# Ledger of designs, part 18: designed miniproteins, single chains, continued (4)

Each design is a single chain, and the fold is of that chain. pLDDT is the mean over its residues in the fold that is shown.

## One batch from the design tools (miniprotein)

Design m12638
Fold by ESMFold2-Fast:
Structure m12638 (fold): chain A 69 residues (1-69)
Amino acid sequence: MSEEIERILKEALEAVEAGEDPEAVVERLAPRIRALMARAVPDPEEAERLAELYIESLRKAAEEAAAKK
């Protein structure tokens, strides 16, 4: 699970560094994070909460990467 999340984060940062819009990257990758949490976390409510936390972390990382140039 954590390794898959790290791969998604790396993919997002590489896309932003290549010039893709941070929000577009997050929107594209968010469904993958939600699907991953739904499979890995038995409790649907906790899976949804964790997915939102990871998506927010991804958004912050992508925005920071774009801002630093």
Scores: mean pLDDT 79

Design m12639
Fold by ESMFold2-Fast:
Structure m12639 (fold): chain A 64 residues (1-64)
Amino acid sequence: MTLEEALEELKRLADEAERQGHEDIAGIVYISLGVLKVAAKHGVPEEELVAFAERIIEWAREQL
């Protein structure tokens, strides 16, 4: 998975969580998106960003 693919999947999961009324889950996913974007601008390796994103994606899927 690329970082771009991971960010798009997180956006999709946040939208899905909002549609289902899981506002807390949507909020956590949106915060995670913000953290990833900031970390990428500050030189955190893409491999580490993708690994973090994959864990949040897995967690969010388990909540939905």
Scores: mean pLDDT 85

Design m12640
Fold by ESMFold2-Fast:
Structure m12640 (fold): chain A 67 residues (1-67)
Amino acid sequence: GVAALEELIKRIEAAEVVPGPVKSPVEVGEEIRRLRAGEPASLSAEDKERIIKTVRQGKALREEQAA
């Protein structure tokens, strides 16, 4: 639900930033799975921004559908 997306965004923002190349979609998906489980995860700043943008867009669409 929308609350789960809010918690995911919060956890992504709190995740450790690691220097280096942008992770593959598969690797990013695994880090997101860890964050959903409440485990620590490491993401590049670019990956964090991209994921947060996507999750926020999904949250907005779900809120629109719930109205």
Scores: mean pLDDT 70

Design m12641
Fold by ESMFold2-Fast:
Formats: structure tokens, C-alpha cells, sequence
Structure m12641 (fold): chain A 55 residues (1-55)
């Protein structure tokens, strides 16, 4: 579970850097489902930022 969530977050960061924000959001949502957490991804000054919080 944790390893799969990490893979999804790496893919989400790559998608965001390639300008595919819809795919990045979808991958981050899937990682959150695996972790049982609220996971969001955003871009701040060209850097992907991942936020993880309890539901």
C-alpha cells in the first residue's frame, strides 16, 4: 500500500511538471485513498507541493 502510494505521488508530480494538472490531481487522489488520508498536490513557484492531512 505505502509503496504504491509513493509511486502514484511520483507520477502525480511528474504529470504536474508536464502541465497535466488534471492527471496530477487524479493520481494524488488515488494515493490518498490508499493511505486513508486527504492528499492534495499543487504547484508553488514551479515546485510540486504535496499536502497530507487526516480526513
Amino acid sequence: ALEEAKRLLIQASNALMNGDTEKAKELADRAGELLGKKVTISEEDGVPVVTVEDP
Scores: mean pLDDT 77

Design m12642
Fold by ESMFold2-Fast:
Structure m12642 (fold): chain A 79 residues (1-79)
Amino acid sequence: ALSPEAQADLARVLAVAAAQAAALAPTLTALTLEAEVRAYEALAAAVREALATLPLSPEARAAVEALLARDEAELARLL
């Protein structure tokens, strides 16, 4: 399990991801594969920027990076 400090840091990254996902919701309503891919790329870029700029614990950073890598691999498999 993540430490309480790492959990708090993860919550900050998740807040950034949630805000970006909400901003991209109109794009996803278009239901084109290209629009969906662009939305996912924008979300991944926003999360990576948060990882680079926010003062995150190494544990929280590693957890988010592992989730991004897994999801990016799954997206690549589906395309």
Scores: mean pLDDT 69

Design m12643
Fold by ESMFold2-Fast:
Structure m12643 (fold): chain A 63 residues (1-63)
Amino acid sequence: MITPEEFEALRKAYEAGDTSAERDYAIALKRAGLPLPKDLSYEARRYAMRHAEYDPELRERIG
C-alpha cells in the first residue's frame, strides 16, 4: 500500500516533469478519489481511469 511519503515523492516527480512518475501518480490520485490535474497527459489519465479502483483507505492515508 502506498505511504504518504511515497505519494509525496510521486507528486514531486510529476511536478518536475518526470513522465515515468505521471502514470503512478495518476493511479494513486484516482484510487484515493482525488481530482486528476488538468495538465495530466491523456495516456496517464486514461490509464488511471481504466485500471484504478477507488480505495477509501488510501484516501485516508494520503488525503
Scores: mean pLDDT 75

Design m12644
Fold by ESMFold2-Fast:
Structure m12644 (fold): chain A 60 residues (1-60)
Amino acid sequence: MEIDFKEVEATLYTMAAAIYLKAGDYEGAIRYAQRALALDPENEGAKALLAEAQAKLAAQ
């Protein structure tokens, strides 16, 4: 079975974005979510985290 390395990397960046978002580092969350989307534009988790991080940053 073949593993999509780009999808795995996108998942790791999505996890990093979630960690930064939870820590209150919204700029970090945005950066990692964007990297995840650069690898996998269909990644729903990365899209959601990017939108949430941008909304929280704008609310500051």
Scores: mean pLDDT 80

Design m12645
Fold by ESMFold2-Fast:
Structure m12645 (fold): chain A 67 residues (1-67)
Amino acid sequence: SDAERAAEAARRAAEAGDAVAAGVAGYQLMKLSNDEELGRRAVEAAARGDAEAAAEYAIKGAQLASG
């Protein structure tokens, strides 16, 4: 699914330390889950260079989109 692909992209971005890519994945997952707060937090984490936090918000968005 689109949510699974976006969650996988977020995990790979976090492994690479790419906070921007993790934040982008979080934004995409926010659109799929309709949770603007999770998307906002993912982008804020990416802006401060926190790839792990950005990816965590993205993965949470994927869980909401899938359940």
Scores: mean pLDDT 75

Design m12646
Fold by ESMFold2-Fast:
Structure m12646 (fold): chain A 75 residues (1-75)
Amino acid sequence: MSPAEKYEKRAKEAEEAAKEAEAAGDLVLAQWFRAHAESYRLGAELIREGVPVEEAEKIAREYHEERLAEIAKQA
């Protein structure tokens, strides 16, 4: 499995987990899993655009941390 395919698989798993959390009424957990899915999708996209895996992982991690910080600010 390519690094991009691995990231896409993780994004899909996180999106499925978000739907399960939302169905259970845990909207905060659902939002957390969606942030994970977004960061994994970003990583996969960057790798496909020719960004080295290590740099793509760093960018995706920074994006994820920023998204989690924004979620924490919302009531």
Scores: mean pLDDT 81

Design m12647
Fold by ESMFold2-Fast:
Structure m12647 (fold): chain A 84 residues (1-84)
Amino acid sequence: SELFEKGNQALNAKKYEEAIKYFEEFLKKNPNSAVAWENLGKAYLKLEEYEKAIEYYEKALEIDPNNEEAKKNLEEAKKKLKEK
């Protein structure tokens, strides 16, 4: 999907707000994409929006519960929220 590819390009370019817009639009039509929920969580984590990052990592893990990277990033977001 062009939206998913644009989201990843924005994420890699550290354009996190732009990445969020692309992934949110993609997820409206593809709500069961664990990878897109994970990448949305990553973008929010980078923006230090820890509560949103937690929410979206939890959505990713609801779809793909064995994703070890998403689990680690979820714990990082929880740790950062506690320190804030």
Scores: mean pLDDT 89

Design m12648
Fold by ESMFold2-Fast:
Structure m12648 (fold): chain A 60 residues (1-60)
Amino acid sequence: AISFTVSLDSAALASTLAKEIAEANPTVTVTVEGNSVTITTDESPEKAIGLSLQLLGESL
C-alpha cells in the first residue's frame, strides 16, 4: 500500500474533500485527522499522487 498525507486549511475542508474523494474512488482508503487527509491505495503511486494534487488544488 502507498500513502500520501495532505494538510488543508481547515478540518471542515479536509472532511469535505475526503468524503468527495472516497465517493469518487471506492478502491482508495481515505482517512481524516484534523485538517490532514491521508490517501492510501494498492493500485498505483500515480493515482495517490494525482488525488493529493486534487486536494491541494481544491484548497486554493
Scores: mean pLDDT 73

Design m12649
Fold by ESMFold2-Fast:
Structure m12649 (fold): chain A 70 residues (1-70)
Amino acid sequence: SEELQKKIEELEMRLNFYRFALETARYVLEQLKANPKASPELIAQTERSVADLEAEIKRLEEEINKLKSQ
């Protein structure tokens, strides 16, 4: 249905936003790991942020896949 297609498009837009956020977070993490003066706590916080973004992306991908199978 047209309503289903619009819902998928909205989820795909959200997925693209989170993918951009993940790329940014991964870049920050790489910079922190390359800095010998970076705090271990800040590295751990950034690693957690990366993991949370990866989990959200996976949830969105699973929801999109479920809708496309209907």
Scores: mean pLDDT 90

Design m12650
Fold by ESMFold2-Fast:
Structure m12650 (fold): chain A 62 residues (1-62)
Amino acid sequence: MHVERAREAIRAGDYAAAAEHLRKAMDADPNSAEALRVTAEALESLGARELAARYRELADAL
């Protein structure tokens, strides 16, 4: 799944690949809680903690 590949890319520090995989995951299911959670994880890694919290809340609401 694209979400799993995105998470692996984040762990490797390859944010460009992570963004591409997350885009594909969201294109397939824009209401995917898993894709939203991985997006939050990437945002936390980039220091955007407030935005990450918002995406996690959205995922938990689904």
Scores: mean pLDDT 73

Design m12651
Fold by ESMFold2-Fast:
Structure m12651 (fold): chain A 84 residues (1-84)
Amino acid sequence: KEREEAEKKALKAIEEAKKAVEESKEASEEAQKKLKEAYKKLVEAALKIPQAKNKKEFEEAVKEFEEAKKEFEAAKAEVEKSLK
């Protein structure tokens, strides 16, 4: 059930990311745009996980998701700096 666990983890990350986007409304327009772009990449990467047909595709999808998550965290940090 490794796929089910990865899908749950991806869903949780998407929910957290959605909240971060909503909280970014007082940030600069540039920071908000970067965060929204990172959010879209995160969602796209997460959707590839259940679509993987074999172990290699699954591992690649998980890797893309982790990379997208790191990009989202970087964009979120820019939003937080913009708010201070």
Scores: mean pLDDT 80

Design m12652
Fold by ESMFold2-Fast:
Order: sequence, then C-alpha cells, then structure tokens
Structure m12652 (fold): chain A 63 residues (1-63)
Amino acid sequence: MKKGADIEKLKEALEKFKNALTPYERRQAARDLKKVLNEDGPEVTEEGKKLIEEAEKYLSYAE
C-alpha cells in the first residue's frame, strides 16, 4: 500500500503540471509533484490513491 500524501498539495502540484505552458515550467511542476509524492501524508483516501497514480504516470512520462 502507498503512503498518504497531502491531498491539497498534490492537487495543486498536479494542476500546475497540467497547466504548464512551457517544457521548463512542466519540469519545475514535475519536481514539485515528485517532492509532494515522496513526503508522508496524513491519510490515504480513494481520491488520494487516484491522484497519486495519476501523478506517477505524469512523472513517468516526464522523467
């Protein structure tokens, strides 16, 4: 099972990544997203699991 993540921070990082207009901004957002994913969160909800999986897919594609 995956560790919990801060859902608000995870959503914000994902939105930044999706809304990035340039490759540079996208890489910056990917770093932020990866940092959020690597930190322990307070809870793991079904929504949280989906966000973590989505984030991992985006990060896998980026780097």
Scores: mean pLDDT 68

Design m12653
Fold by ESMFold2-Fast:
Formats: C-alpha cells, sequence, structure tokens
Structure m12653 (fold): chain A 56 residues (1-56)
C-alpha cells in the first residue's frame, strides 16, 4: 500500500523527469513502450503503464 501511494504521488514527478531528461521531448515520450519507460530509474511496470495511459 505504501509503495502504491508513493507510485501515485511520484507519477507526475517522474512524468516530468522523463519528458525533460530521458526522452528529451513529449513526442519521444508518447512513442515509448512500457519497456522503454521501465529503463528509466525508478519506473516499474505499473508506473510505466500508467504513464502510457496518461498520454492517451
Amino acid sequence: SVQTILTSIMNSTLFMSLLSSDFGNEQSLRSATPEDLQKVRGVGPVLAQKIIDALQ
């Protein structure tokens, strides 16, 4: 439960980090697969899927 709460709270922070650091822009982020997102530090499968869903 604590891990789930932290994942939800960090979702927007990690989203911004992905956008500005690892993918460089929103277009690259939108083109990423859940596996690509999981390569980012701190991103697990659940968070990667939530980011993809948020971009839809």
Scores: mean pLDDT 64

Design m12654
Fold by ESMFold2-Fast:
Structure m12654 (fold): chain A 78 residues (1-78)
Amino acid sequence: MKEVEVPKVSPLVALQIGAYKQARDSAIEMAKKAEEKGDYETAAFFYRLAAQAYEHMGNTEEAEKYRKKADELLKKAG
């Protein structure tokens, strides 16, 4: 069962308006909370958003790190 809590500033909205630092920070926080609950699908979703924000900021190394983490979590989710 997926539980998604949308903060006042959505990481999706932040990413769309070019607020990449806010998108990254919010996405990582939400991903960690989902991972702590064992909600690997939701955690993977937010880690992918963090990767997109890092890529837009030119941080390719961190972007690849979070994409890989998201893929590993999706394997656990099924």
Scores: mean pLDDT 77

Design m12655
Fold by ESMFold2-Fast:
Structure m12655 (fold): chain A 88 residues (1-88)
Amino acid sequence: MELVREAERLAAEADRLIERGNEAAKEGKLKEAAELYREAAELARRAAELYRKAAEVDPRGEELRAVAEGLERNAEAAEAKAEELEKK
């Protein structure tokens, strides 16, 4: 349960960084936006790792693994978005 709470906290922080990155991109601050997206991706991957660890001991293991997979996909999307901005 504690691992799930920490993972939820990290996932929420990643979402906040995505919103900040979106705002920076709208303002033309492409380097700042890229840095925010990369930080969000790192937090999402860390949250996914904690969900996978929790899945090993929690009866909701299948559900927690599915959440981790979703977070890993979100991290890949954020990294791809950062790479596009960094080419500018």
Scores: mean pLDDT 85

Design m12656
Fold by ESMFold2-Fast:
Structure m12656 (fold): chain A 112 residues (1-112)
Amino acid sequence: SLEELKRELVELVGRALELVREARKLMSPETAARLEELMRRIEELVERLKAETDLDRAVELALEIVLLWNEVQGLIQEEVDRTGDPRLAALAAELARLHGELVGLLIRLEAL
């Protein structure tokens, strides 16, 4: 159902945001500020998604979250490539796994 998929998506994004907060601690102040802005935008979209009752609009919000997560992933990967920090690399790998799960939820939502 829409409500079950919304709940799973919100829980998944919440877990991903905790990992992003850990990654932010390992980044330069300038990159950390960019990451913080992306996190804020994702959190705003999640709050809109929680209140959304229309399927088409819920799909649009979920897609916007996926696109912002692509930006988060890119930013973290650029920092991994720059620093070689194995802790950031491990966080990037776990975020990529969760992003795959998020895309799977979007596909299931679009199939409703």
Scores: mean pLDDT 87

Design m12657
Fold by ESMFold2-Fast:
Structure m12657 (fold): chain A 60 residues (1-60)
Amino acid sequence: KKIAIAKKDLKSVSSTSLSVKKGDKLEVLKELNEGFVLVKSLTTGKTGLVPKEFLELKEK
């Protein structure tokens, strides 16, 4: 099971993106070609796209 940690705050600007706060734990659902990761927030349960550079991919 792959977990991502948000490296910094990100504000959602579209319906497909996810707002995250630094230190949020996210479940990695799928990595996409354009450097985006489809994730599910473990804090809110919402799913969305986050740029890979904002995430540290790690085991929980």
Scores: mean pLDDT 75

Design m12658
Fold by ESMFold2-Fast:
Structure m12658 (fold): chain A 88 residues (1-88)
Amino acid sequence: RNEEILRRVEEQLEEIAAHSEDPEKARALAERAVERIRAALEAGDLDAVVEAVLEFLKEMSTIPMGPKAVALAVALAIDVIGDVIDLS
């Protein structure tokens, strides 16, 4: 279900944001990413879901990230790839 995927992604984006050096800015970027991912899932555009996650990670590169945030970002990328494969 797209709602289950969105919930998992939202939780991971929020955890990445919480472990950044600027949690407020990181949370704003996470909220934008969740909105993009939601729209992509509703449209059935799995490529757009992957692009939204990658764009979030690129935007996060403007914020200093702690080791935990980097580890969570890698985990998010793996989970999104898994979810896209499961939907294909």
Scores: mean pLDDT 73

Design m12659
Fold by ESMFold2-Fast:
Structure m12659 (fold): chain A 69 residues (1-69)
Amino acid sequence: VEELEELGVRAREIIDKLSPEARKVAIQLMNAKSEEEIERYAEELKKLGVSDEDIEVLTEFARKVLELR
C-alpha cells in the first residue's frame, strides 16, 4: 500500500510535466487492464519522446494497480 502510494506520487509528478498529448496516453496507461495494454501505451509514450526512466516509473505503477484488480 505504501509502495503503491509512493509510486503514485512519482507517476503523478511525471504526468503533470508531460505534454497534453503524452499526458493523455499516460492516463490510459494508468488505467490499463492488461500487460499488453501497458506495453502498448509505454511504446506510444516512447514515440512521443517521454524518457525511458519516466516510462519505467509509470509502467511499474500501472502493473501494481493491475495486480490489485
Scores: mean pLDDT 80

Design m12660
Fold by ESMFold2-Fast:
Structure m12660 (fold): chain A 80 residues (1-80)
Amino acid sequence: MSPAELEEARERVRALLEERAARAEAAGAPEAAALFREAGRLGVEAVDALAEGDLARAEELNARAVELSREGVALLQAAL
């Protein structure tokens, strides 16, 4: 993966999770927004781990990001 492809992946992850966080804030679910932002942070770290060739760490970070996103969805549903 090229440096440009890695930066595109980071920006895509940031944009997706920040959009979800903004929607959660607009819905009155700030705890869900915080979880989506933390998931975005871990997702970017997973891309960085891939760049370093640490596939195991990338998979671990991505799995944690998915878990936080699911918790965020559950909190958002409870707030609506």
Scores: mean pLDDT 84

Design m12661
Fold by ESMFold2-Fast:
Structure m12661 (fold): chain A 81 residues (1-81)
Amino acid sequence: SAEAQARLDEAERIFAGASGMDEQLRASLLVFYARLLSEEHLPPAEAEAMVKRLEELARKDFETRRRLIQEAARWLSERRG
């Protein structure tokens, strides 16, 4: 999907330039949104709802936030050939 690719391109730019955790979390949520669209084939509304649940969990717990950022960065790195 062109929309999914645009979100991944934005996430890659943010990770390349961001040192702050809030910016990295935003990039991570873009990655998960794109994955839900492209890999799970979810409609945008359902993908957005799931990403909002992830964001809520990340806001409640530092360790959850850190793990989401690590997972998103790892997935992007593995996608690059």
Scores: mean pLDDT 81

Design m12662
Fold by ESMFold2-Fast:
Structure m12662 (fold): chain A 68 residues (1-68)
Amino acid sequence: MKPGEIVTITGTVYKVDGDRIGIIPDSDKNKIVILKLLDKEELEKAKTLKPGEKVTITGEVLGIINLK
């Protein structure tokens, strides 16, 4: 997974901020993936999400934060 890639991630919501979402992937709990949401349906979905909720969402990778 590289910055600029469009990916679908299943994980836990860390934070939602406008057109961006931070997700802790189910595949690696020591990372936060920051996605830019490009699709209107994904943007509307993100508006309803709270930290700690499970989600599957598609977006452009802006960055990855390694927690350990």
Scores: mean pLDDT 82

Design m12663
Fold by ESMFold2-Fast:
Parts: C-alpha cells; sequence; structure tokens
Structure m12663 (fold): chain A 60 residues (1-60)
C-alpha cells in the first residue's frame, strides 16, 4: 500500500544515514537489506537510486 511504501522509504533513508555515520561496513549491510525491502514494497529501480542519493549526502 502507498502508506506502507512511503513509511518503508522514510525508514530506509534514516537507517542508511545512521549506518553511514557509524561506518561504511554497516552502511553496506543496511543498504543491501533496505534495497530488498524497497523492491518488495514496489519501488522502482529509479526510486531506489534516488533514495540512495539522499542517504549518500552524509557521505560524498
Amino acid sequence: MKEEAEKARKEAVEKIKEALKEGLLKASEVLKEYIGKMHDAGFSPEEIRELIKEAGEVVK
């Protein structure tokens, strides 16, 4: 559902940003997990790339 998909996206961005602050290794694990969850929630590959770019603002 749209609400669940939007919530999943927001959660993914927050978790990826937190993981990037803690270290690249943890960020890699979190990113892999949330990419899978976003695909399951019905996000397109382009939407997932935008999410990654948002999270990547923490790390250039």
Scores: mean pLDDT 68

Design m12664
Fold by ESMFold2-Fast:
Structure m12664 (fold): chain A 78 residues (1-78)
Amino acid sequence: VEELRKEAEEAVKKKDLKKAIELARKLLEEYEDYESARRIAEGVIKVDPDNAEAWLLLAKAYRKLGDLEKAAEYALKA
């Protein structure tokens, strides 16, 4: 899991947004690492605010973290 987090953070730094999204989804869905998935998705959105997939991941992460208001707001952005 630690290695996966590091790889996702590296992907954001390299602006490999497709890989960053793939790894954030894996962190969210397979490892239940909602905080890391949220952080990576936010990083993608800072680089590409039109990335609908990143907004959906951010919404899912906030839902799992219990922030239903932010989850709804970000889902509408997607």
Scores: mean pLDDT 79

Design m12665
Fold by ESMFold2-Fast:
Structure m12665 (fold): chain A 92 residues (1-92)
Amino acid sequence: SVATGTDAEELVEAIRELAEELIEAVEKGDLKKAAILASAIGVTAVALQLSGDEEARREAAEILEEAAERLSELPLGKEFAELLRLMAENLR
């Protein structure tokens, strides 16, 4: 797929919104919703990789690292934190 700089920025904002919803779902113990949101983040991250926009990929990686740090402090967040960190590494 081909994405413009505008499309890449929309994907970065989608990752930001999905990450916040993921943190909320984990805080509430809604692990089914958390898994769906983590999958959505993964698909969006792949779309960013395919965009070729290096700056947008770096922004998304930073968002995912920050979300992973917040998730790692939650009782049920450790596996989701590790998943987001792996996604961030793949975006670099």
Scores: mean pLDDT 85

Design m12666
Fold by ESMFold2-Fast:
Structure m12666 (fold): chain A 71 residues (1-71)
Amino acid sequence: SKAEAEKKAKEAAELAKEGKELIAKGTREDILRGIGLILRALGLLEELNLQGYKELAAKAAKEGGLNFTPA
């Protein structure tokens, strides 16, 4: 369970970094691809938060350059 959570956190951070890099390139294709990766990252962070791994999710969001503050 914790090992799975850590893998999800790492994947979320990596997806967020790639997504932000693509958006920064500024082409429509890169922006759309980047948005898709960020949405996938946010989905993983939400799963971690719902499973009680809020600190791990927050750390992954910070590493990925996302402001993730669930309601």
Scores: mean pLDDT 82

Design m12667
Fold by ESMFold2-Fast:
Structure m12667 (fold): chain A 67 residues (1-67)
Amino acid sequence: GEEYRKLVNRLIALELRKIGLEYDKELIEKDESMPEEEKKKKLEELEKEIKELEEEIERIRKELEEL
């Protein structure tokens, strides 16, 4: 019971963080005042974080299926 609850709470937290990063990415893509080089760097950093979050989310989902 307890371990399942901890994994579910962790999954929810990671998915909410991913939504936040995807929103930040959209804001940066729409920002016409930001220099192109700065925009590229920020988008690359956000894409890396999103990918890392997706990998952790998938890992937790697999753990939940095995419980």
Scores: mean pLDDT 86

Design m12668
Fold by ESMFold2-Fast:
Structure m12668 (fold): chain A 64 residues (1-64)
Amino acid sequence: SAADYLAQAKAAAEAGDLFTAMNYYMLALSLDPDNQETWDALDALVAKHPQLQPLRDFIRRELA
């Protein structure tokens, strides 16, 4: 489910596995593109790691 992918994304981010975290955020948003909690979590990760901004912008453009 989208919630399961969001939980896995948060766990990967805590582990420092940014690639896995971004993949799970993308999967969560593909199932529920209007989930504000998922967008907020993704934006918080990007704020800590600005190098992820192009990928976040790509996800937003594709899904929203």
Scores: mean pLDDT 83

Design m12669
Fold by ESMFold2-Fast:
Structure m12669 (fold): chain A 73 residues (1-73)
Amino acid sequence: EKKKKAEELYAKGKELYEEGKYEEALKLYEEAIAVDPFPSPELYQGKADALVAMGKVDEAVELFREAAKLAKE
């Protein structure tokens, strides 16, 4: 159920991203990450894509570092 909510937020964020509403898409991706107990790399990729589209490349790099850290066993 938490996973389903995160997937629904991700899908809506992706739709907003495709509409060019990057700030709104970013907010939904952040909400999806917050409600998912085990956020997938796809959620972090969505957030990073929105940050890059907004010119916030440094924030996207920091996010990739955090995602890589979480992917470690």
Scores: mean pLDDT 76

Design m12670
Fold by ESMFold2-Fast:
Structure m12670 (fold): chain A 67 residues (1-67)
Amino acid sequence: MKLSEEELDREVQEALFLMEIAIAKVAYENGEPVEEVKAWLERVKQRARELGLDDTAAMAEEAIAEL
């Protein structure tokens, strides 16, 4: 099996968004203002949706709800 360049780029973008969600959650646990963390996660959600990464966008929305 081989991923196309387009599929590989999409997987890289997904991995980066998942990393940003994880970092945002850690930042919140370390005392970052909730409004800044929410704004960051909202941007991740928006970009994930624009790329058709619906599951990643749902994870960002869930992270926002847990703040």
Scores: mean pLDDT 80

Design m12671
Fold by ESMFold2-Fast:
Structure m12671 (fold): chain A 65 residues (1-65)
Amino acid sequence: MLDEAILMFVMMAIAVDEGVEVKVEKKGDTIEVTLSGDKAKREAAAKKIEEYAAERGFKVNITLE
């Protein structure tokens, strides 16, 4: 539970730092992340989020709007 909370906060921090909007939602064992905004910025945020989640062993599905 703490790891999931930390992941959520880190995802939000990455999105804010890159200047994009983020929506995080937990669906079963998968964390759904929706990123909105400038294309280059949302792609940069998505890459950082994927790398962080992979290092922590979390299942993440990222959607770019």
Scores: mean pLDDT 77

Design m12672
Fold by ESMFold2-Fast:
Formats: C-alpha cells, structure tokens, sequence
Structure m12672 (fold): chain A 60 residues (1-60)
C-alpha cells in the first residue's frame, strides 16, 4: 500500500496537483476505496490512467 501511495502521489505532484496527491496518498494508506474512487473521478482521464498505471507497477 505504501509503495502504491507514493507512486500515486509522485504522479499527481508531477501534474501540479499537490492537494489531490496528499489526499490520495492518505486514502490509499487507509484502504478507503470509496475516497480513492472519489479523488480519481475528479481528475482528468489522462491523469487517472497515469495514476492507476503507476499504482499497478508499484504493487509488483
């Protein structure tokens, strides 16, 4: 979870979304699936795809 949270945070910070990066990191670490989905749904589709790809890669 921590590696996935860090990967997601890094992607969002690179996109200039520092507030969303911190919120998503906390949601991933806590395992709050509903909040993760809510945060991702607010992001542009291309950013959502980058975040999900980074999380999948970090989970390996």
Amino acid sequence: REKMAEAAQAVLKAEGLDEEAEELKEAIISGDVEKIAEILSKLPEEVQEKVLKAMIEAAN
Scores: mean pLDDT 79

Design m12673
Fold by ESMFold2-Fast:
Structure m12673 (fold): chain A 66 residues (1-66)
Amino acid sequence: MSEEDVERIVEGARKVAETLPKDFALAFIDYAKKEVEELQAQGKLSEELAKKAIEELDRIKEEVEK
């Protein structure tokens, strides 16, 4: 998995946060975070890229919760 794949996941989560009701947006972001963690656990994603993706998803989640 490349940096571009991570950026696509993060962009998708941001788009969902802008378009869906808060409850659905939060559920989707949590799902995306779990997918990143699963990919890292399977060795398909580096620890550094996984950390960056989780940090960006957490920022989007914080914006949705405000």
Scores: mean pLDDT 78

Design m12674
Fold by ESMFold2-Fast:
Structure m12674 (fold): chain A 61 residues (1-61)
Amino acid sequence: SRLDAYRAALETMAAASESVEEFRAQLDKVLAHLETRLSPAELAAVRALAEELLARFEASA
Protein backbone atom coordinates (compact mmCIF):
# COMPACT_ATOMS: atom_id res chain seq x y z
CA SER A 1 0.00 0.00 0.00
CA ARG A 2 0.98 3.68 -0.20
CA LEU A 3 1.34 3.74 3.60
CA ASP A 4 3.69 0.71 3.48
CA ALA A 5 5.90 2.68 1.06
CA TYR A 6 5.94 5.68 3.44
CA ARG A 7 6.74 3.41 6.41
CA ALA A 8 9.69 1.87 4.52
CA ALA A 9 10.99 5.33 3.53
CA LEU A 10 10.69 6.68 7.09
CA GLU A 11 12.36 3.56 8.57
CA THR A 12 15.27 4.00 6.11
CA MET A 13 15.52 7.67 7.14
CA ALA A 14 15.57 6.70 10.84
CA ALA A 15 18.33 4.11 10.19
CA ALA A 16 20.41 6.77 8.36
CA SER A 17 19.99 9.35 11.18
CA GLU A 18 22.76 9.68 13.80
CA SER A 19 20.57 11.37 16.42
CA VAL A 20 16.96 11.89 17.46
CA GLU A 21 17.34 15.60 16.60
CA GLU A 22 18.50 14.78 13.04
CA PHE A 23 15.59 12.36 12.57
CA ARG A 24 13.09 14.97 13.87
CA ALA A 25 14.48 17.58 11.45
CA GLN A 26 14.12 15.16 8.51
CA LEU A 27 10.58 14.21 9.61
CA ASP A 28 9.56 17.89 9.77
CA LYS A 29 10.80 18.44 6.19
CA VAL A 30 9.02 15.33 4.86
CA LEU A 31 5.73 16.16 6.63
CA ALA A 32 5.83 19.77 5.37
CA HIS A 33 6.27 18.47 1.80
CA LEU A 34 3.48 15.87 2.15
CA GLU A 35 1.08 18.46 3.65
CA THR A 36 0.64 19.89 0.11
CA ARG A 37 0.32 16.44 -1.56
CA LEU A 38 -1.85 14.22 0.65
CA SER A 39 -5.46 14.30 1.84
CA PRO A 40 -5.99 15.20 5.54
CA ALA A 41 -6.70 11.52 6.35
CA GLU A 42 -3.55 10.29 4.56
CA LEU A 43 -1.44 13.02 6.18
CA ALA A 44 -2.79 12.05 9.63
CA ALA A 45 -1.82 8.40 8.97
CA VAL A 46 1.73 9.38 7.92
CA ARG A 47 2.05 11.67 10.99
CA ALA A 48 1.00 8.73 13.21
CA LEU A 49 3.72 6.58 11.55
CA ALA A 50 6.29 9.36 12.09
CA GLU A 51 5.38 9.66 15.79
CA GLU A 52 5.56 5.85 16.20
CA LEU A 53 9.03 5.70 14.58
CA LEU A 54 10.30 8.72 16.53
CA ALA A 55 9.19 7.10 19.83
CA ARG A 56 10.98 3.85 18.88
CA PHE A 57 14.13 5.78 17.91
CA GLU A 58 14.13 7.70 21.22
CA ALA A 59 13.61 4.44 23.18
CA SER A 60 16.55 2.72 21.39
CA ALA A 61 18.94 5.71 21.45
Scores: mean pLDDT 79

Design m12675
Fold by ESMFold2-Fast:
Structure m12675 (fold): chain A 85 residues (1-85)
Amino acid sequence: MIHIEVVFTPPPAEISVEEARERYDRAVENLKKVLEKGADKVTVKFRESPLSKADREIDPERYEELLKVAREGYEKAQKVADELK
């Protein structure tokens, strides 16, 4: 029995919003390929990393953009998992 757990977290502040989107889109496409090959169970989760909130003045607007991109990736992955059930 193949169980796959995918966890989406906001990327580090050093990464651009465009790079973050590309990484999440790639993760979603990889998930589609894995599900097509016959995973028995898939769980998709979203969580904020404690490290993303640790002790540096992060621009709140930039953090929200990165968080939004991570959530968009999570929602796309969840939709793919649900459609292949």
Scores: mean pLDDT 69

Design m12676
Fold by ESMFold2-Fast:
Structure m12676 (fold): chain A 68 residues (1-68)
Amino acid sequence: GPPNLGAELIEAAYFGDEERVRELLKSDEVDLTYKDNLGRTALDWARETGHEKIAELLEEAMRERGQE
């Protein structure tokens, strides 16, 4: 899939945009393990920024896709 989806997921997780995270998670092409220039995933940023619900959504999606 296009690398921009992983970057968009990181941005949505960082800013706490739960609706955008949910929309991106509907795509089979989003790489949940995509790392930014700091080596961090969307899950890493959700945890660091305290967006607990987004972290839970990402953990569930990663488990369902086997991308843990």
Scores: mean pLDDT 82

